# Designs tried in a protein design run: designed miniproteins, single chains, continued (5). Part 35

Each design is a single chain, and the fold is of that chain. pLDDT is the mean over its residues in the fold that is shown.

## One batch from the design tools (miniprotein)

Design m17267
Fold by ESMFold2-Fast:
Structure m17267 (fold): chain A 109 residues (1-109)
Amino acid sequence: SKEEKILEQIREIERLLDELAQALIAGDYEKALETAERLIEQVEELTELVKSLDSISREVAQRIGEAAARALLLAERIKSTGNPELSEAAERLEEQVEELEETVREKTE
């Protein structure tokens, strides 16, 4: 189902969030940047997938909201590194998460 496809996309985003957190803890900024770029792409894909639906359930919206909150927390951790390239990626991630949250709000009934 289309809802199962969204749940699979959310799981992939959750995996990338875990990978990004681990890279940041390890101080592996090259891996952190690579993972952040992949996460940005997956958030954009999820946003387009949600836009393609008439509506999404409140349960799915809540799970996306939890992933969005984790992404924003990691973006703040990235900015705290003081690395300019990582900080730019964090700002782009925040922008994509904001679009996802707005899209989810509009589609949730």
Scores: mean pLDDT 89

Design m17268
Fold by ESMFold2-Fast:
Structure m17268 (fold): chain A 65 residues (1-65)
Amino acid sequence: MEEKEEALKKAYEIAKQMGYRVEVKFVGDEIEIRGIDDTPENVRELAKKINEEFEKEGKYKVKVV
């Protein structure tokens, strides 16, 4: 549980650093990112950065919805 909370916090931190407002949650073993004020296209660049960070650790996949 706490490991997933840390992953969500890390995803939010990356979003904040890039200036995005997003909703982030787990759906099964995937992290879903939804843009609040942005199009999915703009949020995809954020998702790629987050996904690469988690893939380096072999943990979670990131999906934009």
Scores: mean pLDDT 71

Design m17269
Fold by ESMFold2-Fast:
Parts: sequence; structure tokens; C-alpha cells
Structure m17269 (fold): chain A 94 residues (1-94)
Amino acid sequence: SREELIEKAKEFLKWFDKDGDGVLTRDELLEMLRKLFPDASDEEIQAMVDGLLKELDKNGDGVISEEELVAYLESLSEEEQLGLIGLWELLKKG
């Protein structure tokens, strides 16, 4: 549901938002991707961050807000949403 999606987006932001400012910065995205893909090169990680910012950062301010993250998750299929949530839960455990 939308309510579950919003709750998951808030939990995801809180887990990665080290500064408590309610946004995901490039540095926070970089740290997340390095944990998910420890064998990836610096160039591959930077390309992934650039791709995520291009897709999620619609206003070009260099950060991802809660509203942008929720809108992105709502744009995905149920299978894609479950896949992202599963990856996030795996990252949180490992």
C-alpha cells in the first residue's frame, strides 16, 4: 500500500541519513552502494550514484528528498518495489 511504501521510505532515509536532515546526499548514496556492491570499482559506484541521482533528483539539487524517493517507489511495479525493499533489508542485516 501507499502507507507501507511511505513508512519504508522513511525507514530507508533514517538508516542512511547520518545528519538527520531528511535527505539522502551523494556521499550517503556512495556509502550505501559500496556496502551493496563491495567488489565494484570506484568508476562503477560513481556511475550508479549518477544514475540514481538522475532518476530520483528531479529538481537537480544534488540530494534525494523523502517525497522524491516515495514518488520513485510509487513509479515501480510491485515486484520492483519488493526487490528494492529486500535489498535494503539485506543491506541492513549485513
Scores: mean pLDDT 70

Design m17270
Fold by ESMFold2-Fast:
Structure m17270 (fold): chain A 77 residues (1-77)
Amino acid sequence: ARAALERGREAYAAGDYEAAIAAYEEALRLAPDDAVIRVEAYEGLARTYRAMGDEEKAKEYFAKAIAEVFRELKAFL
């Protein structure tokens, strides 16, 4: 799962946005219950879609990342 996040970040840095999306989606599939990986993957997807000009998907994934953060914060209450 973390290896998929790393591939996503590397692909994004190289400007290969399709490879970045595929890698971040793979990270989500491999770690459905790991909130840290899920937040990083959603943030990566949001940044990638924004770079591609897909503002609606960027907003959607950014909202998903925020929701995962709130789930973690509730664990401390």
Scores: mean pLDDT 80

Design m17271
Fold by ESMFold2-Fast:
Structure m17271 (fold): chain A 90 residues (1-90)
Amino acid sequence: SEEEEVKKLGEAVAEAIGAVAGAVGDVERKGREAVPAARAAAEALRALAAEAEAAAKRSSPELAKKLEELAAAARAAAARAEAAIAAAEA
């Protein structure tokens, strides 16, 4: 069902946000050596945000709102990681 697909995507986004938070912490502690893993984590979150946005376009209004919120959360977490990477590379 669409509801089950949204639930699974929500779980994937939550897990990926946790992974990105860990990767950001590694960049802050280890510097440049942690950047490749943090970049991969941010790219994975960007891909999930795009998937959520695409799913929103084909979902009911109620599910679309939830998917748009998931996409926004994923993009915000990815942007935080990208900022940490930029700081470490400076």
Scores: mean pLDDT 86

Design m17272
Fold by ESMFold2-Fast:
Structure m17272 (fold): chain A 66 residues (1-66)
Amino acid sequence: DLEELARELAERAGISVETARRILEGAITLLKSGFSEEEVVQYLVRNAGLSRELAEEVVRRAKELL
């Protein structure tokens, strides 16, 4: 469930549920479009301003929704 995962990520990362949902949706879209995990991590670090460690966690969680 995307909504439940967004709430969990928001709490763990200290961000809003809306921000977490957008980040997860973006990561899922990139993964479905054929980008590698590493490419998505790099994109999230640059675009969403996440630390590398948090970006790696987002990618792992997004993969669970594929």
Scores: mean pLDDT 81

Design m17273
Fold by ESMFold2-Fast:
Structure m17273 (fold): chain A 77 residues (1-77)
Amino acid sequence: MEKEREAKEYLEKGKKALNDGNYDEAIQWFEKAIELAEEGSEIRAEAYSLLSVAYKMKGDFEKAKEYGEKARKLREA
């Protein structure tokens, strides 16, 4: 229970950093959310989707594609 709540808090911090244009900070928060989230969880899928957006904003299209595919696979499973 605590790990899921912490993962959600990290996801929200990442979203704030992303909206503020702090893409490197956003990436760090989303990575922390993934570490705490259960495998196959919606939190993990959302974090991968947001990592894709953050990397795209940084111009790292290869990582953006990789994380977008990871998010898609989790939501299709």
Scores: mean pLDDT 83

Design m17274
Fold by ESMFold2-Fast:
Structure m17274 (fold): chain A 102 residues (1-102)
Amino acid sequence: MSLEELMKKLEELKEELVRKAKEKKEPQDFIDSAVSTVESALNAVRLFEAGAISPEQALAALDASIAQLETLRANSKDEEIKKLLEEIIEVLREMKERVAAA
C-alpha cells in the first residue's frame, strides 16, 4: 500500500473511531485526544512527502503517535474501540516502514 493509500485508510479509520466512540459514549477528552493524535501523524506524513521534514523527524512523530494510541487503547474499556485503535496503530506502523524505505 502506498503512503497516499495509507493516509486515506487512516482518515477513514479516524472517522469510524469518532463514530463508534460517540455511539459507545466514550468521554469527549478521549475522542479529542485520539483525533488529535491521528491528525498529528497525518500531518507528519504530509510534511515528509512535501520534503519539509527529515525521515528521522517523521519516524519520531509516528512513534509518538503510536505510543499515545497504545495508551488510549489500554485506557478504553470497549473491545470494539480497542480493536479500531489497534487497526490505526497497524496503519501507523506500515507508514513507518514506508518512511524508513524512502
Scores: mean pLDDT 87

Design m17275
Fold by ESMFold2-Fast:
Structure m17275 (fold): chain A 88 residues (1-88)
Amino acid sequence: LKEEMLKVLEELRRRLSEVDHPLAKRAVELLEEAIEALEKDDYFTALVLANAAASLGLQAARELGDEELAEEIRRARDLVEKAVLELS
């Protein structure tokens, strides 16, 4: 579960790092912090940071008109939220 959540966050970070947008760059920074929190078993901080990153990434996708990116981000967010609920 933790390993699956870590994989989702790392994949999202990789995907957003390829996006040329200031909000995507900020989302990558927040995802790096979320990954660190998750590795320290701080699931609440990881969820808060991951959700903030997803919101910024979705805004970047919207401004770029990239519906595929938006769907990828929504799917990653939903998987992270489901994983945290199963750990609670």
Scores: mean pLDDT 82

Design m17276
Fold by ESMFold2-Fast:
Structure m17276 (fold): chain A 65 residues (1-65)
Amino acid sequence: KELIGTGLEAGKFLEELGDAEVYVESLVSGVSGSGNGYEGGVTILQGAEEAGLPVEELEVKVTEL
């Protein structure tokens, strides 16, 4: 997926992901055991979207990590 103008948001999200990434990684680790990490990630991102987080940036940060 393509992101636009995420240079600053990537830096800011990196700072906020400092605490959130542990939570996301923990959830993904439990779900990704099947080998379908992308589907597990989509389920986690769906919950984040309902919380008001931009899933596009969240997905990119997971890949960038």
Scores: mean pLDDT 43

Design m17278
Fold by ESMFold2-Fast:
Structure m17278 (fold): chain A 62 residues (1-62)
Amino acid sequence: SSEIQRLELQALVYKIMMESSKFVASISKNPQVAAQNQADAEALDKLYKELEEEIKKLKEKA
């Protein structure tokens, strides 16, 4: 469905954002910037996993 496709694209966006935040955290010389990006990556990972579970439930609803 178009809804499942939209959620799959949103999940991909969250995954890309998570990897970007992880990368910034790994290269940052500023410990506060590194900590903030690590926290952002953890929050994005949670959102990604929640969307993956919602996609799974929608596919199983058929």
Scores: mean pLDDT 87

Design m17280
Fold by ESMFold2-Fast:
Structure m17280 (fold): chain A 57 residues (1-57)
Amino acid sequence: LEEKALALARDPDGLRKLDAQKKVVEELTKKGVISAATGEELLRLLDRIEELVRRLL
């Protein structure tokens, strides 16, 4: 997680890419490709990465 957060913090589009990834997870959950529980867990992980990125900036 820290390594991924550092990579995103160094990317000028890192936070935008992270937001796009959250939207992909939401869409996959809506389409039933992943379960609602899995989607919620992935969104929590992405929120955790965003928090780490913001702390590194």
Scores: mean pLDDT 77

Design m17281
Fold by ESMFold2-Fast:
Structure m17281 (fold): chain A 65 residues (1-65)
Amino acid sequence: SSMAEELRREGDRLVEEANRAYREGDYDTAIEKLREALRLYEEAGSSVETITGLEILVIGFEIDK
């Protein structure tokens, strides 16, 4: 649906912003934005592979903090 596509697009944007924050050493902002993206992807009904991949990325960022 168009709503699911909009949620996925916003999730993609948050992941991009999280990766920028991570490169700048702002781990708190990066983790927060990844968690927001995860919520949107779950609401959009994204694949188990996509959700699992993002959950692993969140854990990795928390370990690096």
Scores: mean pLDDT 85

Design m17282
Fold by ESMFold2-Fast:
Structure m17282 (fold): chain A 67 residues (1-67)
Amino acid sequence: DEHTRRGRELIKQGKYEEAVEEARRALEEDPGHTEALLVLVEALNRLGKYEEADREVERTQRATPSP
């Protein structure tokens, strides 16, 4: 997924807010996209937005059936 790849590249560049935007875009297209969720959580943690990261994990679990 291009959005997920760009998110990882943005994290490497220290552009965490832009990485969040790209990861959110990927999750809007596929709410169960685990790789995009991991990028989003990493970027949010780098920004110190730990509670938002936790909420995104919960949102993804609700949107997609998971064991």
Scores: mean pLDDT 77

Design m17283
Fold by ESMFold2-Fast:
Structure m17283 (fold): chain A 57 residues (1-57)
Amino acid sequence: SLGERLIELAKRDPEDPEAIEEVRRLMKEQGIDVDDETARSILRVVRRAVEEHAAGR
């Protein structure tokens, strides 16, 4: 479920400050502290993986 939420956020806009803050919030709720830079990197990696795996979607 966490992975699914990250995929949805990455599909929107990985540079959106709201999406970055939501990633940080979700990670903190799981007991993982991440900064803005790490949250941005997570979104970019997830977005690239989704685009490569689901070409044309």
Scores: mean pLDDT 76

Design m17284
Fold by ESMFold2-Fast:
Structure m17284 (fold): chain A 76 residues (1-76)
Amino acid sequence: SKAEWLRQKADELLAEAPDDLLAQAEAYFAYAGAAYLEGDYEAAAAYMRKAYELLAKVAEDPEAVLAAGEALVERI
């Protein structure tokens, strides 16, 4: 399934680049997508918030990234 594919991609990203914040953010976006497709909206929101927190650490405008993340999480 697409959810299984997203989880596999997330696991591969974390295994190949454990210290890369962008790779970690991408992995958590994939986990969020997998959870959302499976109807686990609580897990999807948690993973998406985690992804935006990681993205904010490397962003030029962390405040804008965190605000965008919260707006998207509220819609889950």
Scores: mean pLDDT 84

Design m17285
Fold by ESMFold2-Fast:
Structure m17285 (fold): chain A 55 residues (1-55)
Amino acid sequence: SEEEKKKLLEIGEEAGKILREKVESFERPLSEEEVEELMDEISRLMAEKVDEALA
């Protein structure tokens, strides 16, 4: 539905903001492992929010 599409866009924007804030907070170069862990965390959070939004 149109509401589902809107919710998905909002989730995407929120995820982008969270990622940006977390990267900025480190004040040091992240290792490849740290970047992968952060991306996995964000992906899991987004998947949960999408499931809730589409339920």
Scores: mean pLDDT 75

Design m17286
Fold by ESMFold2-Fast:
Structure m17286 (fold): chain A 74 residues (1-74)
Amino acid sequence: NKEEDERLLKRAEKLLEEAKDESLSPLERHILISLAIMLTNIVIKHSEDEELKERARELLEEILKLEEEIRKKE
C-alpha cells in the first residue's frame, strides 16, 4: 500500500529530525535512530513503489550518517 509506505517514510523522517536534537541524551537519540532505521527498512523491503524504495534508501543513508556522528562524539 503506497499510502501506508509513504506514512511510514514520513514518520522515519520526523524521527531523524528529532534525533538531531543535541539536548536529548545519547540513549534517547539512539532509540529514535533505531526506530527510523526500522521504518525505512520496512519500506525498502515491502514497498511496491520503486521511487519510495529509493527515497527510503537515501533516508537510511542519512540516518546511518547521523548515527556515526553521534558515535564519534563518545
Scores: mean pLDDT 85

Design m17287
Fold by ESMFold2-Fast:
Structure m17287 (fold): chain A 60 residues (1-60)
Amino acid sequence: MIEKEIEILKKVKKNLDEQIARYRELVAAGRNPERARARIATLESQKKKVDELIKKLKEK
């Protein structure tokens, strides 16, 4: 019943990981590193929330 939702959330996590990697490259390149780090923090927070949501769906 929740398998499709979990599958979508896992795909979201993969997309978040790829975005985090890009912002880390921007930090390394010195391209607005302060803003890039703020985006990384937001994306990492979203990834954590996705993990919590997956757990919550399994506990339904």
Scores: mean pLDDT 80

Design m17288
Fold by ESMFold2-Fast:
Structure m17288 (fold): chain A 98 residues (1-98)
Amino acid sequence: KKVSLYVAAKLHEMVAERYERAGEEAEAAGDRAVAAAAYRLAGEEYEAAGELYEEIGDYEKAEEAYERAERARRRAEELGYRPDAEVERRAQGLAVKQ
């Protein structure tokens, strides 16, 4: 149902916001690798939200979500993001506490 897709999109946005906060916290603590992973994961969650908004036909919210995804990915790249399962697991743990 369209309402269920909207709820799913909102949940992805909420998870993305927690990853952004986790990234900010890690960056403030000097953990650049964890911060980069958190911002990368935030970008993936915003992209998922954008895809769901497109499926619903809410192109305005989709565009907003995609812009937030691009900003998060760029921030991760600026921090020197490298794929690392252990670092990503630490970023996920930090986001769960937000």
Scores: mean pLDDT 86

Design m17289
Fold by ESMFold2-Fast:
Structure m17289 (fold): chain A 78 residues (1-78)
Amino acid sequence: KLEELKKKIEELKEKYPDAYAFGEAWVRGLLRADSRPLPPEEERLELIYKVALMYKDIQAFIEGNEEEAEKIREELKK
């Protein structure tokens, strides 16, 4: 599962670098604000991936691209 997540993150970086950068920065900020132990790498990567997809969903919605937004929503349901 971790290996699959790493591959998804690499694909995300290539296809949607802005979304990845947003997701990583957002998760980094969240973790800095929390005094709890850092989550396992798998959970951190899952969160980055989900946040990046949410960023793309919002962007597609604002741009009026309903087809792309729907594809992203289907990915998030998995």
Scores: mean pLDDT 71

Design m17290
Fold by ESMFold2-Fast:
Structure m17290 (fold): chain A 61 residues (1-61)
Amino acid sequence: SLIDEISELSKEINEKLYELFSEEEAEKRAQEIDNKVVRLITQEKYEEALEYLKKLKEELG
């Protein structure tokens, strides 16, 4: 499902953030990303949430 894909991609992005940044910076970025994803999901914009996370993962490498 789209929700499962969003969940899996969010986990991968969080792992990348903690690999690339300090713990404090990674936590801050993870919270900002989570806030945006939760907002999109609440608005039933699942495809937009997935696209946002895909783009973010590509930008992080």
Scores: mean pLDDT 84

Design m17291
Fold by ESMFold2-Fast:
Structure m17291 (fold): chain A 106 residues (1-106)
Amino acid sequence: MQQAQQLIDQGRQYMRSGDYDRAIQLYQQAIRISGPDNWVGLTNLGSAYHAQGDYDTSIRYYQRAISIDPNNWRSWQGLGSSYSQQGNNSQSDQYSQRSQQIQQQQ
C-alpha cells in the first residue's frame, strides 16, 4: 500500500541515521495501516531489531514475514545475518543462499 510504503521509506531513513527506535515506530505504523500481513513492514522490523543487537526478536519478525510472503528475499537474508550473529553458521549459509536464489527468480 502506498501509505505504508511511505512510512517504510521514512523508517529506512532513520535506520541509516542510527535512530532505530524511530524506525521501529514508523514500521509499526505501516503495519497498523496496512494490516498484520504487511510482510515488508515485518521485514523492516526484523532489520531494526537486528541493528539493535536483538537477534531473537529479529528472527521472529523475519520468520513472520516469510510465512506471509516466502518470496521476500530480504527476510531470508536477514535470517542468515541474525543466525550468523548467534553463531549458527549452517543456518546462516542456508538462508543467505535462499535469499540469493529468490532475488534471481524475481
Scores: mean pLDDT 85

Design m17292
Fold by ESMFold2-Fast:
Structure m17292 (fold): chain A 70 residues (1-70)
Amino acid sequence: MEEAKEFLKEKLGMSDEEIEALIDLYRRAKEGDPVAFVALSIFKTELYLKGEEAGISREEVDKVLEEILS
């Protein structure tokens, strides 16, 4: 989990506040909040784009997201 947070901060340029927001959106979407579900989908798309710009594969981004969201 700490390694996943450091990866998001160092490689994808995310702040601690943005990471906390991602975790909160995931939790709310899992509870059936449609607004949170849409916001989470947009957030994940933005992370994929940041990853591609940084030379990081979608598979690597998915692995980090699974680590931080599970």
Scores: mean pLDDT 78

Design m17293
Fold by ESMFold2-Fast:
Structure m17293 (fold): chain A 85 residues (1-85)
Amino acid sequence: GSMIRAVEGLIEDAKKEGLSPEVIEHLERALEAMREGRYDEAAEHLIKASKIFAKEGKTTQAIVFSVLAAEALIRKELEERRRKE
């Protein structure tokens, strides 16, 4: 469960850095979706945040959010496999 903590940390960092409300909203929606087990919806919001950072030239943040989106999709696949066992 480190992914939820990672997104919580990113939200706090985003607030401290004065990032746009749009980015913070996408991160908060991703966090809510993860808490509800909706990892595909979480990945969509993380990808949207990543695209905003990429457009603004913030490559490191864009990569971080892209990696978190990939982790959300992997977690969805693993939980679907566990439900079939």
Scores: mean pLDDT 78

Design m17294
Fold by ESMFold2-Fast:
Structure m17294 (fold): chain A 99 residues (1-99)
Amino acid sequence: MSVAEILAQEKDEFIKQAEENTKKAIETKDSSLASTSMLLYGMAGDTKGAIEALVKTVKSGIPVDAETLLNASKRAKELGMYETAEILEEEAKKKKEES
């Protein structure tokens, strides 16, 4: 088996596990599962998937720090995800007002 075939299989598995962990984190309000999901998307190189999962996580009421939200917003803008970037920036602003 080639390295490219192994990497492709691992990427697909990481994305699948990330999607399952995101769903479970939202269902159970588990920030640890949400963090694991973000790590798995990162390992797969799926930056858009990671950002979308973060939006779902924060909208579900799981606490995320303002710095993480602002960094994700900046990355979303770089990827052309302007609506997602605005959502993340507004959630970060709310978090800063609570502190």
Scores: mean pLDDT 78

Design m17295
Fold by ESMFold2-Fast:
Structure m17295 (fold): chain A 67 residues (1-67)
Amino acid sequence: APSEEQLNAEIEASLLVMAGSIALKAGDKEEAAKYYREAAELLLESEVSESERKEAEELKKLAEELE
């Protein structure tokens, strides 16, 4: 089972991704980039599963494209 810290990181990252998606749909690319970057950073720092790590790498690329 993931550690409590990893689980908390995954939950927080999911909330940040939701916030980023809402901002992106509203046309606020700068806000979306900020949230996606924060989510990616949190996931990468917490040594989450390979699947979550791939998601983090994709979120990081998306954030860079939105800047």
Scores: mean pLDDT 78

Design m17296
Fold by ESMFold2-Fast:
Structure m17296 (fold): chain A 81 residues (1-81)
Amino acid sequence: SEFEKLEEEIKNAKTIEEVRGAFLKAYNYALSKIKNPELKKKAYEVFRKGAERIRQANSVEEAKKIALETLDELKKIVEED
């Protein structure tokens, strides 16, 4: 439910800056759901790599694709906890 809302925020972003903001919000939500410290470290590394790719994105659509792919990876980590 909340992940679906965060995915919609990313999909509806109009600028790379808005994608970055929505992506950070999604990461913070995912992190809040993880209790296992090792999974928190894994989530941070996934977020860090995704954020770097978004910084290198040449379009809003490329940034959205990276953000959504990274959020899917973060969702899988939350499910492991």
Scores: mean pLDDT 87

Design m17297
Fold by ESMFold2-Fast:
Structure m17297 (fold): chain A 67 residues (1-67)
Amino acid sequence: MSEEEFEAEVRLALAEIYLAIAKLTNDPSAPEIQKLVDEAREALERGDYEKAIELANKAIEVYRQSV
């Protein structure tokens, strides 16, 4: 794996963990986090690691602002 690919996968995994927490706690931001996680996953599948990292970080930020 490239360093960028590894970073993208790690950031996406972290965003998915926060999405799971948001869903378990019935956080009203869960749909927005889900959308960003899905977009990050699509970017990762295209090999757009920079975009995947950006979107995953946005998902994490949405969660952090909701608590």
Scores: mean pLDDT 84

Design m17298
Fold by ESMFold2-Fast:
Structure m17298 (fold): chain A 55 residues (1-55)
Amino acid sequence: VLDEAGELAKEGIQDPSKREEKLKEIEKLLRENLSDEEAEFYLNIIKDAIDEALS
């Protein structure tokens, strides 16, 4: 799950125009496999990592 989410995050970094699309895919993946609290926690970490990489 986290490895798959990391792969999607890298795709969002490589193509910033797809950042929003990849974040939605990551959110869906995390919510299907983790609790709501865990999914939100990891989604925020991944979002921050993407934003930092694109800064």
Scores: mean pLDDT 78

Design m17299
Fold by ESMFold2-Fast:
Structure m17299 (fold): chain A 74 residues (1-74)
Amino acid sequence: DRELAAARAFADAMKEVIAASLPPAEAAAVVAQIEAAVAAQDYVGVYAIARAALDDAALAEALARGREAALAAL
């Protein structure tokens, strides 16, 4: 379950940056898409959703936070 815990920590970091970066209604819709992808264990989909929703700077922050969170969960 370490890899699953790391993947979930990564997804949680993506959701946090999305919630901070987008208007509340749009953030809620994107977070719901990420939660559906996580439930399906589609972590490539989590990244694709985040990449589509965030600008380059916010995506870079999300990836950095996600990497740190995933490594801490391992």
Scores: mean pLDDT 80

Design m17300
Fold by ESMFold2-Fast:
Structure m17300 (fold): chain A 99 residues (1-99)
Amino acid sequence: MEERRKQLIEEAKRYIEKAKKAVDEGNFDEALSYVEKALKIARELADMGYYDEAEKILQEVIDILEEAVKKSKDPKTRFEIEVLLAFARMELALVKKMK
């Protein structure tokens, strides 16, 4: 479990950094793809009982999506970001209740 936990945390960090770069470059489709991968890792960590690690990843994802909403010029893209942001906030609330 410890080895898998460490691998998942490092993978999530890589996706988070790639998502931040994609947002800064205006590549919102790419950013959303990396965010979805980070969200999947956060859920896997939560399923394993690593709620603190899952919470940290979810908070960073939320921060990225909030910046993406501010920077997005296309209403359709903004709506897609807002839907994923709502999902990430719900996941964070659930993880916090498990602590």
Scores: mean pLDDT 87

Design m17301
Fold by ESMFold2-Fast:
Structure m17301 (fold): chain A 50 residues (1-50)
Amino acid sequence: MITLSEEARRRRKRFYERDLKAMEEGLKKINATPEEKEALERFKKRYEQL
């Protein structure tokens, strides 16, 4: 896990949160492939590590 200042961490989490919500909603509207679901899961893990 990368060590970040509190301000940098909050800023990065906000950007990831916006992208994550867009991806989740997109996948819910379609029958997502396993590859697309794996991409979302990896993105969520990166967000949680921030």
Scores: mean pLDDT 71

Design m17302
Fold by ESMFold2-Fast:
Structure m17302 (fold): chain A 58 residues (1-58)
Amino acid sequence: GQKAVATAGVPKLSDDELEFRKGEELTILEEVDEEYVLAENAKGEKGRVPKSLLEIVE
């Protein structure tokens, strides 16, 4: 998958969303819709992430 860096931190707002911090590296696995991707963190946790909060490093 593509690597991306979070531009902002988000607390866990729902069970289907991923919690992450500003500057955290995430791996994009697939596109969910126009606003969200499915991503995985370094711990192997998966969840939805807003595309607007990700900067692609590849």
Scores: mean pLDDT 78

Design m17303
Fold by ESMFold2-Fast:
Structure m17303 (fold): chain A 71 residues (1-71)
Amino acid sequence: TSEELREKAREAIKQGKADEAVHLAIELANQGDYETALEIAREAAKAGADPVKVTSAYLLAIGAQIEKELA
């Protein structure tokens, strides 16, 4: 579930695996949970995740939101 992915992402950040949290944010965006994806991507960025990976996650989350609004 989206809640389980959010928990896994926050645990990854606590373990110093911020890039893993970005991958989980991308998975959330692909499932249509763009709001949680953006939250996790921001938390990962603050924890020192790769800026390129964070940017990719943001673009995917925004794209998912636009698709949902237009459908």
Scores: mean pLDDT 80

